# Ledger of designs, part 18: designed miniproteins, single chains, continued (3)

Each design is a single chain, and the fold is of that chain. pLDDT is the mean over its residues in the fold that is shown.

## One batch from the design tools (miniprotein)

Design m8635
Fold by ESMFold2-Fast:
Structure m8635 (fold): chain A 52 residues (1-52)
Amino acid sequence: SKSTALNFLQALVDPNASQEEIDALQKTFDKDGDGTVSGQELLEKLKELGLT
């Protein structure tokens, strides 16, 4: 999970990151699979992992 969070963080700040990569990582952080993940929710998950 920590490695996946780092990859997602890199994708968010990397202008060369593809939308497909971002979508796949968002799906990983969406535990309920409801398809609704906001930027704030993603930041909260990253903080839970101790990355931010």
Scores: mean pLDDT 61

Design m8636
Fold by ESMFold2-Fast:
Structure m8636 (fold): chain A 66 residues (1-66)
Amino acid sequence: KELLEKAKEALEKGDVEEAIKLLEKAKEEYKDDPVLSAAIEGAILAIEEGDLERALKLLEQILEEL
C-alpha cells in the first residue's frame, strides 16, 4: 500500500521515473495476485504512454481495494 501511495505522490509531482520504479516494486510485492499485479501493470503502461490522468485513476482504484 505505501509503495502505491508514494507512486501516486510522485505522479502528482510529475516525477514519472520515480513513479514507475515504485510501481514496479509494488508489482513485485503483489506478484502472486494476478488481478492486482495486472492493475499495477496497467498503471505503469498508462504512465509510459503519457496518460497520467488514467494512471492516477487506476492507482486510486487499486488503493480503494487495499
Scores: mean pLDDT 80

Design m8637
Fold by ESMFold2-Fast:
Structure m8637 (fold): chain A 68 residues (1-68)
Amino acid sequence: SAAEELERAEAFLRSFPGVRVRRVGEDRIVAELPDDPTLITGVVLALIGDFPGLEVRLEGTTITVSVA
């Protein structure tokens, strides 16, 4: 289910050192990353590849993951 995918995406984001993850309501996760372009790019690509049912948005160092 989308909720199970969102929980797995949260666990995935929390696995990276220096990443701060918070859940916003039932449908959205917000992750704050270090200002490391290599880490940011790798995390975004992994989210798009491994969680295709979720919408991924990047704004600066902030990644938002939501149910599509």
Scores: mean pLDDT 84

Design m8638
Fold by ESMFold2-Fast:
Structure m8638 (fold): chain A 58 residues (1-58)
Amino acid sequence: SSEEQKLVLQLTALQIQKIGLEIDLRNTDDPKKQKELQEEIEKIEKEIEELDEKLKKL
């Protein structure tokens, strides 16, 4: 369905964004920035879980 395809594309985009943030996290030695990046990664993971839940209801 179009809804399924949309959710799969959104999940893929969020996974790519998460990888970028994880690379940034590995490349920083600033504890404050590490915390901020970790919190942003957590937000992306929650969005992924929400979209996965929507996909399971189709």
Scores: mean pLDDT 88

Design m8639
Fold by ESMFold2-Fast:
Structure m8639 (fold): chain A 68 residues (1-68)
Amino acid sequence: EEKERAEEAYRQIGKDRADWAGLSPEDRERLAQLGEERGRILVETEDPVKAREASRKLAAEMDAIIAR
């Protein structure tokens, strides 16, 4: 299941980034959720331009949380 694998992989990336940045458990879970959503969009969105735009927006949200 490519969607579930992508969601899990990107969720883990979010958690790893939060752990490296020393974030709270709440912010860690938020980064995990944003990562999971990013993975889902990359698999489900057939238009690569739209997928890239959505992915970039989610990445910016994750960066904003880390920058707190």
Scores: mean pLDDT 79

Design m8640
Fold by ESMFold2-Fast:
Structure m8640 (fold): chain A 102 residues (1-102)
Amino acid sequence: SMEIIEEARKIVLEIEIIVGMIRIMLGVAKVGKADEELIKKLEELLEKAEEILRRAKELLEELEKSKDEEEQEKILEELRKLLEESKKLLEEAKEIFKRLKF
């Protein structure tokens, strides 16, 4: 249904925003010459978040090509799981960012 596709697009956009936020935090840490170990942890979180976004975009493409509502609902559930994983990575990135000393 169009409603499933619209919800899926919103989820992918939310994941993209999360990736952007982690990227900004990493950029600030690098410019501020933060602890190399904390920068490395932020880089690892960004890499994981970017992989989640890549998978989410692939799932969205599969969902948009599907004519089966049951398959679309299954893909939407996987997208929701990826969003929750990306939110967890963002919370970990925020915790690291709060610990930064320049």
Scores: mean pLDDT 89

Design m8641
Fold by ESMFold2-Fast:
Structure m8641 (fold): chain A 56 residues (1-56)
Amino acid sequence: FHLRNRRLEAAAQLLRETDFKVTDVAYLVGYNSPSNFSRAFKARFGVSPSAYRRQA
């Protein structure tokens, strides 16, 4: 897997396993912008981070 995919997989786990806000998860996995994180996450998983959490 590409390094970006590894960070997004870690973010997906954090969204399922913690109550951290999406903004906090973005910074924890190394994004400097929650908007850039949300765009990358949606491209990878087909849904926004907040939508992904609702599915968990």
Scores: mean pLDDT 76

Design m8642
Fold by ESMFold2-Fast:
Structure m8642 (fold): chain A 78 residues (1-78)
Amino acid sequence: DEELLKRIGEKLKEIGRAYEELLSLNPSEEVIEEVRKLIEEAQKKIGEAIKAGNLEEALKIAEETAKKVREILEKAKA
């Protein structure tokens, strides 16, 4: 499904932008490691889901990861 692949790509770009914004706030090493591990785990699971032909699962993981990275970013801004 071309539409699902497009949405997955959009969510991955959203994650990347949120991560770059988070780094610009000069967070602690602990926060950086937490987000890095979250993104690495998500990338692995998304890749596995795409390889299995489960694009809906890949999109769900990408959406949940984008939400978690955004929550960490908002907490860092507070």
Scores: mean pLDDT 86

Design m8643
Fold by ESMFold2-Fast:
Structure m8643 (fold): chain A 79 residues (1-79)
Amino acid sequence: SSMLEEAQRLIEEALELIKAGKLEEAERLLDKAYDLAVQVGDEELLQRVRSAYLYLAIAYQEQGKVEKAKEVVKKANAL
């Protein structure tokens, strides 16, 4: 579906933003991907969003943003 394709694109863009250190922008894209993944109900897509959130959490920790890392881990665990 177009929603699945959009969610996959948002995940890939978010991962590139994480590599660039643009973590708040990456989080916004992953939040959009989360909403789409829940609507689609595809387990592989949900697992990709979960993994991307965990990767983002590690990146937030590396920037010293411990509270943001905890917040993002909670989002991952809600999936």
Scores: mean pLDDT 88

Design m8644
Fold by ESMFold2-Fast:
Structure m8644 (fold): chain A 79 residues (1-79)
Amino acid sequence: SAAERRAQAEEYLEKGKELLKQGKYKEAVEYYRKALSLVPDYAEAYLNLGKALEALGLTDSAEGARKRALQLDPDLPVE
């Protein structure tokens, strides 16, 4: 169901955030991509993907992810 896909995507997002805090940027990217495969319009997952990609030095990819997050949710806090 859509609710089950959303719940799984939220678990992947939280795991990605944990990995990001640990400096495990490549692993965080993998979990954010898993979340987005389940919920393609997940603005918070794009925002956090952008943070992980920037930490990896993938600046163009990071900017793309941040722009997508803002397109999906213009009120999303951006730093």
Scores: mean pLDDT 87

Design m8645
Fold by ESMFold2-Fast:
Structure m8645 (fold): chain A 58 residues (1-58)
Amino acid sequence: EAAAERAAAVRSGQQLLDNPDAVEKAIDEAVKANGLTEEQREAMRKVVDILVAEARAA
């Protein structure tokens, strides 16, 4: 269960590593689609950075 969630996070981080331009586009689209604030956009960027760091460490 937790292992499946970790595997999904690593997979997402790997996709982010391979396609950094797609990451910025995905964040912008998510912010627009969900009407997020500037603070929430910044928090989303930090989460993406954590996923990328985990993928690099894996």
Scores: mean pLDDT 70

Design m8646
Fold by ESMFold2-Fast:
Structure m8646 (fold): chain A 65 residues (1-65)
Amino acid sequence: MSVDELEDELAKAITEGDYEKAKELAKELAKVASEERRERLYLSGLYAEEAGDKKTGKILKEAAK
């Protein structure tokens, strides 16, 4: 699965509230994402936390590690 496909599936899992699937997809993204992609995921996580979605924020920040 490409990085773009993993990001799309992660976004879908988060939107559907499937946080277990989202965590697994985040781990797969962390293995294949470039430094630039990881930074984007981290920033998206920060944005989600500021918007009040702390669960999404934590998942995205963990994917960026």
Scores: mean pLDDT 76

Design m8647
Fold by ESMFold2-Fast:
Structure m8647 (fold): chain A 69 residues (1-69)
Amino acid sequence: MEEIPELVEQLLDPDEAVRRAALERLAALGKAALRPLQEAWMRISSQYQPEDRELLERLLAVIRELGAQ
């Protein structure tokens, strides 16, 4: 549980490599990460910025993959 909130905060990191690593770790956690990822997507999309477009697309892809299982 504590690890997931840290990974969600890392999704907002300015470093692309940090954001990518956080997404990979959340995806590896499987269904346990599904709700935190959905909440992160809602938070970021509410404060939409052009730089967040790629992050939102990656988040949606991971959410769809985990939700399909």
Scores: mean pLDDT 72

Design m8648
Fold by ESMFold2-Fast:
Structure m8648 (fold): chain A 117 residues (1-117)
Amino acid sequence: MGNEKAAEAARAAAEAAERGDAEGAAEAAREAARAAGEGSPGPGGAAGAAAGGIGAAGATAGLMMGRDAEAAGAAAGGAGGAAVGAGRGAGDEAGRRAAEAGREAARRGEAARRRLE
């Protein structure tokens, strides 16, 4: 369950980044961090929560500096990391799918960042 929520939040962050919505991407990254930390016990969930939190923090800093493209990319990358961590923590087929969704969200976020520059 935590891995599915983290994957959904990672997709939301990637979609927000693709729209240039850095604030929405940052919020989705915070949600991905919560889902990874609360829904996935152990090191994978903790690593996922840290990745999502770092992404959200990077997004906040980017927004404060007027660097919306970098902020959006950081948020989507962090949210993707959260989903990967949560998925690895789960260790099952659903967890593998969540990790794949997280990697895809991070790639989409980086592509959106480059496009928005």
Scores: mean pLDDT 78

Design m8649
Fold by ESMFold2-Fast:
Structure m8649 (fold): chain A 56 residues (1-56)
Amino acid sequence: SAGERKVAAIRAALAALGRPGTVGLDPSASLAEQIRVAAEAAGVPVAELRAAVAAL
């Protein structure tokens, strides 16, 4: 699903930033909300994670 693809992209971006791991994300949430939650959980800036997702 589109939600699962968003979650996969965020996890791939986190791994690219050196933060490999499983983050509990809601696949029905907006991409912006998922990025914010993942960034907070991983301790990275939201803008940096957003840029990494966009670069995939």
Scores: mean pLDDT 74

Design m8650
Fold by ESMFold2-Fast:
Structure m8650 (fold): chain A 60 residues (1-60)
Amino acid sequence: SSSEEKEKVKEEMKKVAEKAREEFEKAAEEAEKKSELLGEMYRGAGEGLVRMAESAGKIA
């Protein structure tokens, strides 16, 4: 049960992270057209969010 719960959490975190990254990438491209700095900030934030989610999912 605990192993199954860990797998479930890992899968959910991975799925959420992928969707979040995709949304941040889209936002970054739109923001980048107005301001290259903003675009880069959004891309960095999205990438950081994915790393955080993966780390949390790994240890959960």
Scores: mean pLDDT 75

Design m8651
Fold by ESMFold2-Fast:
Structure m8651 (fold): chain A 88 residues (1-88)
Amino acid sequence: SEKAIEEFKKAVEHAEEAIRALDAGDYSTASRHLDEAVRELVEGLKNYTPESEEELKKAQEALSRAISRLLTDAMDRAFEKVEEEKKK
């Protein structure tokens, strides 16, 4: 149970680092941290107990925010690409 709590906390940390990397425009670092966040989430789920529920919710919320931010940034880049192609 303590193991699950620690893994979910690591998932939150990696999700937050992914957001910080996205803020800096470092998509490579953001991708790596998202992968690590998912891995820690999976490890936490393997050791899940009811006592780890709150930390699981925090990990899900943090990862959701990071993925949502990545999607928004990717969409903005796609629209920028379309606009540049129209200028040719």
Scores: mean pLDDT 84

Design m8652
Fold by ESMFold2-Fast:
Structure m8652 (fold): chain A 58 residues (1-58)
Amino acid sequence: SPEDLSEEQKKALEEALRLALLELPDPDIDAIVKRVMEKYPKADEKLVREAVERGTTP
């Protein structure tokens, strides 16, 4: 996306990737999304889910 992300959205995406990497090789995507959204409730859930999915694929 060419749009600038908010600071909260950037932090949410970084946390999503961190949690996905920690739960390899079998990450629970829904559980990770839930944890990130609890920490960053104003983040876009769809973008968080996409970040987790990308973080779990090499």
Scores: mean pLDDT 76

Design m8653
Fold by ESMFold2-Fast:
Structure m8653 (fold): chain A 70 residues (1-70)
Amino acid sequence: MSPEELLRKAIEAMNQGKDDEAVRLLEEAFRLAPDDVLGLTLVAMHASILGLDKVAEAAYRLIREAEARR
């Protein structure tokens, strides 16, 4: 499964209210593409709009981790 496919499935999980599944898919996407700050940012924005605080928090945490490696 590609990082792009994992992010797509994370968005699907968010739309279904499966927050824990969305976080798990987001963590997997980060493991495969830890430099994809844009992909993580798009997921974080979508989660924030939907009011999914757990998913938004996880995405922003991963963004900080990606940036700390620069």
Scores: mean pLDDT 81

Design m8654
Fold by ESMFold2-Fast:
Structure m8654 (fold): chain A 62 residues (1-62)
Amino acid sequence: MEEAEKKLEEGVRYAKEKKYEEALKAFQESVKIYEELGKLNDPKLIQAKMGVKEMEEALKEE
């Protein structure tokens, strides 16, 4: 599995386990790798960016 996809899957898994801080880091790493690859229109990059926002919201919830 490519590194970017692996990090995206790790983020999703951590989010399901309610490990929001770990999920956020994994989604951020996935975003960086996809952006370095120039795949700005990749649905997985969009998913990773959404994951970042959702995790940030979960951590700020109060």
Scores: mean pLDDT 79

Design m8655
Fold by ESMFold2-Fast:
Structure m8655 (fold): chain A 58 residues (1-58)
Amino acid sequence: MEEILRLIGEILRLIGEIFDLELEMERNPEKREKLEEEIEKLKKELEEKMKELKELKP
């Protein structure tokens, strides 16, 4: 139970961070390459967390 809630919290946080970085990329195109790398790393982390959540859900 606690594990599931923790993973959901992490997933929501990662989604929020990805959205913030995508907005920053639109507002500051000169930072695009660095922001794209950061977004890709967060997306991979999100996919791993979603995998863990699916393994724990019935």
Scores: mean pLDDT 79

Design m8656
Fold by ESMFold2-Fast:
Order: structure tokens, then C-alpha cells, then sequence
Structure m8656 (fold): chain A 88 residues (1-88)
């Protein structure tokens, strides 16, 4: 739902990564095919230090946009996966 996704982004911008995670998870429950919600969840896990889960959610962004590999969100997700793998 727009409200859960909007709150996820708002909490992410405020640096409240636990709440950003919770609201992004709610947005995904309402729309499991919402790439921006998975991207937001990936960033929240990254900021919380869970790099393995962050990579999983960024991979989900790529999978949901499989037919649009040149989309900016896919390129950003790929870049974040590469950077996070260096920390593992």
C-alpha cells in the first residue's frame, strides 16, 4: 500500500532503519511484486549491517525487473550487491 511504502522511505531517510524494514516488509506483503519496496528493504538491511539479507533483497529487485535489465533501479541494485560482497 502507498502508506506503508511512504513510511518505509520516510523512516529510511530519518535513519530509523528498523522501522524502515518493518514498513517495507508490510508494503511487500500487500504487493509482492513491488521492486521499490524490496530495494528499500535491501537498504534497511544494509544499514543494519545484515549484508547477506541486503544482497538477497537487491537480487529480488533484479529478478522482478528481469525484462528491464537497463532500468536504473536494476543498475543501482547490481552496484550495491558488488559493494556489499566486498564486506563479506
Amino acid sequence: APENFEKAVEYLERGDYEKAKEYAEQAIKEDPNFPLAYYTLGIAYEKLGDYEKAIEYFKKVIELNKDHPDDGIVQEAKKRIEELKKKL
Scores: mean pLDDT 86

Design m8657
Fold by ESMFold2-Fast:
Structure m8657 (fold): chain A 56 residues (1-56)
Amino acid sequence: AAELTDRAAELFQAAADSTDPEVKRNLASEAARLFVEAGRLTPEEAQRVVDEIVAG
């Protein structure tokens, strides 16, 4: 659980730092998936977070 959340946070930060929209979406989506697997986000919340990051 802790390892999944740490990895998800790292990917989320990489997504935020990325300037490429496709890379940003891919990293954010992977981070969101790991947060859902760790029980930190629902799939609905995860989708919202991804959309927000990609949209800026």
Scores: mean pLDDT 78

Design m8658
Fold by ESMFold2-Fast:
Structure m8658 (fold): chain A 67 residues (1-67)
Amino acid sequence: MSEEEIEAEIHLSLARMMLSIEKLAEKPDKALLEKARKHAEEALKLDPENEAAKETLEEIEEMLKSL
């Protein structure tokens, strides 16, 4: 695994964790979702073919649109 791939996985893991927390929250935190979005975007920049990163980013953007 390359340095870029490792870095992408770290960013994706952070985005997914933050998204999971907000999905369970009674009142989602827009600031945390914005941080999750930045991590998902960074993961996708480092690994553009990462399907999980694309799906995670789309889900975060959908939640942000609802807020």
Scores: mean pLDDT 82

Design m8659
Fold by ESMFold2-Fast:
Structure m8659 (fold): chain A 56 residues (1-56)
Amino acid sequence: MEEKAKYFAEATRESLKAAGVDDETINKAAEAVRKYVEQGDLDKAGEEARKIVEES
């Protein structure tokens, strides 16, 4: 699960960077994705990342 969490966090960073999101927001979203993917909750990971980007 740790490798999967790292992969999704990395993919989130690359996706948001391509979309022009700032580094601070990218870091927060990627950390949230990693945390929830490690817990096995992919839906929560996506929801939390979206919320962080929307609140920035």
Scores: mean pLDDT 79

Design m8660
Fold by ESMFold2-Fast:
Structure m8660 (fold): chain A 73 residues (1-73)
Amino acid sequence: SHMREELEKKIEEKAKEAEELLKKETEENMEKAIKLLEESAKLAEEAGDPEMAEGLRKQVEAIRKAMENREKL
């Protein structure tokens, strides 16, 4: 369906942008990557892909944990 194809395209675009940001591990880039991955997870749920949504949320949690570990040092 057109709606699902558009959602999948948006998910891919946001996920790719997040991956590019994470190549340079600055606090600003990690925060932007989290936002993009959270948006992608929401779109994946709307697209009816709960596995993709869960995978994206796990990536967000990993980034948050990495940021928290840096802050606690």
Scores: mean pLDDT 80

Design m8661
Fold by ESMFold2-Fast:
Structure m8661 (fold): chain A 76 residues (1-76)
Amino acid sequence: MLKELEELAKKGLAAYQAGKYEEAAKLFKKAAEKLKELKEELLKLGATEEQIEKAIKLLEEKAKLAEEKAKEQKEK
């Protein structure tokens, strides 16, 4: 669960660093979606709604940035 989320985020970061922005965007979006699914479990483990929302927003922002980078590569 959390390990799977961590793997998705880690793969997204690795893809971003490798210049594979389309792949990075997809992975970050998937990580954000997974985090939304795990919200109840994370709350039970002592995370706050604010922390979870902040993490989701961060992943969504990273996905958006990667999408913008991918668009730049496609246009050239």
Scores: mean pLDDT 79

Design m8663
Fold by ESMFold2-Fast:
Structure m8663 (fold): chain A 56 residues (1-56)
Amino acid sequence: GELARRLIMHDMGLSEEQAELAAEMVAAGASPREIAEALGISVKQASGIKEAILKL
């Protein structure tokens, strides 16, 4: 949702487009590795993003 997108953009320094892609990938069941590769971020950051989205 809106809160997840804003939290990702603020905490991880992602663009709006990157935050939307991350949310779609999490909804599709993507692994942290797949998210990291798609966004050009670390697996640790991708794992944090996935956990944040799933908790909201």
Scores: mean pLDDT 75

Design m8664
Fold by ESMFold2-Fast:
Structure m8664 (fold): chain A 62 residues (1-62)
Amino acid sequence: HFEEGLAAYKAGDYETAVEHFEKAIAERPTARNYAFLAVAYDRLGDEEKAREYLLEAQRLAG
């Protein structure tokens, strides 16, 4: 799931990237997965969700 999300993100398909990063988080809630979900939401213009997921990534990273 993460690799598919990253490929979609690099292709500029941020909606598909969000779907795959959400699945990656459901499988493993890691700081990396939350960080990439935050970046994908930022690219979609959803600044509120981007901030929320970035804070969760920071919490998990320590």
Scores: mean pLDDT 84

Design m8665
Fold by ESMFold2-Fast:
Formats: C-alpha cells, sequence, structure tokens
Structure m8665 (fold): chain A 73 residues (1-73)
C-alpha cells in the first residue's frame, strides 16, 4: 500500500465508523507511511462531522503521540 493509499484509508476509517481499536491498529501498523499533519486533520474533521466523540479523539491523539507522532487537535 502506498503512502497516499495509507493516509486515504485512515481518512475513510475515521469517516466511516471503524472501531477505535481498528483505527489504533491501522495507525501502529502503518506508522512509517502516515503523515502526522494528516492524522491531526482527519481526527479534527471526524470531530467536526460528529463521527468521533471528544473522548475518542483525545484517545487517538494520545495513542498517536505514544508512537512518536507530533499530533495535536
Amino acid sequence: MSEEEVNERLAKMLAGGASLEEIKAFIEENREKLDPKKISEYIKLALESGTLSEEEAKELVEFARSLGFDVSL
């Protein structure tokens, strides 16, 4: 899977109601191909669209930071 495809798939998972566990697993497995800026943008968009709660978004940000990503809301 290309870097572009990995980032697009993360966007679709966040918009499409994938479980928090599935999203975390995907981020960990693809961490070398994920763009930290896109992670932040996609989480923010999912919050604004109502597909993620504030609690879920905070958990994903904390998880991504634990993997070494420089992400913020």
Scores: mean pLDDT 82

Design m8666
Fold by ESMFold2-Fast:
Structure m8666 (fold): chain A 65 residues (1-65)
Amino acid sequence: SLFLDPEEARRIAEELLENAKKAYEKGDFSTAVAYLVAAQIAAAMSGDEELLEKVRKFAEELDKK
């Protein structure tokens, strides 16, 4: 399959979102954006709308800084 297993996609999305937050806290905005984009894709593949919303909310906060 060209798609990740939804459960694995969810775990990957959560890990990528945490990595994005850590990079942002360190002031590495380019790395934070890269992790965030990957987290959005993985969250979408997981089908977990709550997780996708959390990723989108963090993306919105990042764009306003």
Scores: mean pLDDT 81

Design m8667
Fold by ESMFold2-Fast:
Structure m8667 (fold): chain A 68 residues (1-68)
Amino acid sequence: MIEELKKKIEELKKQIDALRERMRNTDDPAETPRLVAEILRLVGDYLDALFEIAKQLSEEERKKLLKE
């Protein structure tokens, strides 16, 4: 389970990085809001995966992820 979630996080991180790099390189105002929306969606998925890992781990891991 945890290894699968970690792989999912790695995949999401790569997708986010690719979109961020595309946003930096394009300088096209028409593409920027679309790329930002995609990044935000993937960030949401990334956070969901992190919280799932926290649920599978100890209480201390939960505190680390929820602590601001």
Scores: mean pLDDT 75

Design m8668
Fold by ESMFold2-Fast:
Structure m8668 (fold): chain A 80 residues (1-80)
Amino acid sequence: LTPEQRAQEAADAIATAKGVLSRAFELAGNPELAEEARKATTVDEVLEVYRRAGKELPDSPEVASLLTAAGVAIAAARFL
């Protein structure tokens, strides 16, 4: 991949993680954390929101699925 392609793939992965985390918080009835997820601009910020989601969101299959998807997207962004 070119540096430009790698940067775009990382940006797309971050955007995916933000969207999934925001959706998980909205489903849990936590609009403040959903907004925090939308405001994250770096991989480290998204990872911090992801860690908070794991602690504060309910243990449900829907939330677990969304957290798994977010984790995969974050990993992809970090290892590009």
Scores: mean pLDDT 77

Design m8669
Fold by ESMFold2-Fast:
Formats: C-alpha cells, structure tokens, sequence
Structure m8669 (fold): chain A 100 residues (1-100)
C-alpha cells in the first residue's frame, strides 16, 4: 500500500473512533465536529479520508438530533460549515437537512 492509502486508512479509523466515543460517552457534537474537521484538514488531499470525515459528521449530527439535542446539532453543523472545504460542508448540510 502507498503512504496515501495508509494515511487514508488512519484518517478513517480516527473519524470512526471520534464518532464511537461520542455515541458511547455523550461527547459534545460541537467538540466532535471540531476534531473531525481537523482530521479533514490534515488529510484534505485524500478523497477517502475526506469522505470518512463527512460520513462521521453526518452520523454525529443525526444522533444529536435524534436525542433531541438540537442546539448542539446546530453548533456542530456551524463548525462543519466554517472549517470544512466548501464541497464537504455542502454535503453535510444537505444530508442534515434530509434528517430534519
């Protein structure tokens, strides 16, 4: 495997770990979004890594909404819009709008 493939796998594992911690420990969706956005920034040149972060963000926001934590879901969305690449931010926004 190339270094890029290894880095993409690491980014995917980190994104899933952040999501898993949030789901298990009631971790703040805003804080999770900030960590996930940092992963996306570090691995922004790797499409697979960016996709994993987007998927993890969508699941995080969906879970917050399902738990009635609308305020923190909206804060997480705001962080995604501010810190992600515009294309990735629009994907998160569109997916979250479909959850509402």
Amino acid sequence: ASQEEIDAEVAEALALMVLGIELATKFDPEASARILARIAEKYKDLPQAREAVVDALIESLKRAYELGDYENAEKGLQVAVELLDPEDAERVKKAFEEIK
Scores: mean pLDDT 76

Design m8670
Fold by ESMFold2-Fast:
Structure m8670 (fold): chain A 68 residues (1-68)
Amino acid sequence: AEVTLTVKDENTVTLTSSKKGTLTLPDGKKIKLDGKPVTMSTEELLNSKLILDGKEIDLKKDAKIVLE
């Protein structure tokens, strides 16, 4: 999987990607992904748009989910 979601609880999830991309949050704020982990609430992440290497990733289908 190109994306791994590490879920600690309902308020804390960490997104890790091996590829460069952009995460667009529900408020329109953009976070650049350069292989550095990004931590946020599960609700915020699931309502965000992820684009890796020019392709949109479905975080509910295409991400590997790991419980911490």
Scores: mean pLDDT 78

Design m8671
Fold by ESMFold2-Fast:
Structure m8671 (fold): chain A 86 residues (1-86)
Amino acid sequence: MTREELEEEYRREVREAAIYSVLASIYRSQGKEELAAEYEKKAEEAGRRAARLAEELGRPEVARAAREVPGFGAIGAEIDEEIAKR
């Protein structure tokens, strides 16, 4: 992948993670817990891809910021735990 393609893919994944996280919160507020859990899973998956792309782009600070999005936090914490065990 070119750097430009990586940056575009990163922006897409970050946006998807944010959208899914917001949708999960909305569905949870409506009492639709099963649907909320489904979108939380999608948000975490997109967040994980975004964090990996940020690292590939040489921007670890951006990868850290991605963990602040609801749904990113769980995946970000797991990555930190694995790195800390080094």
Scores: mean pLDDT 68

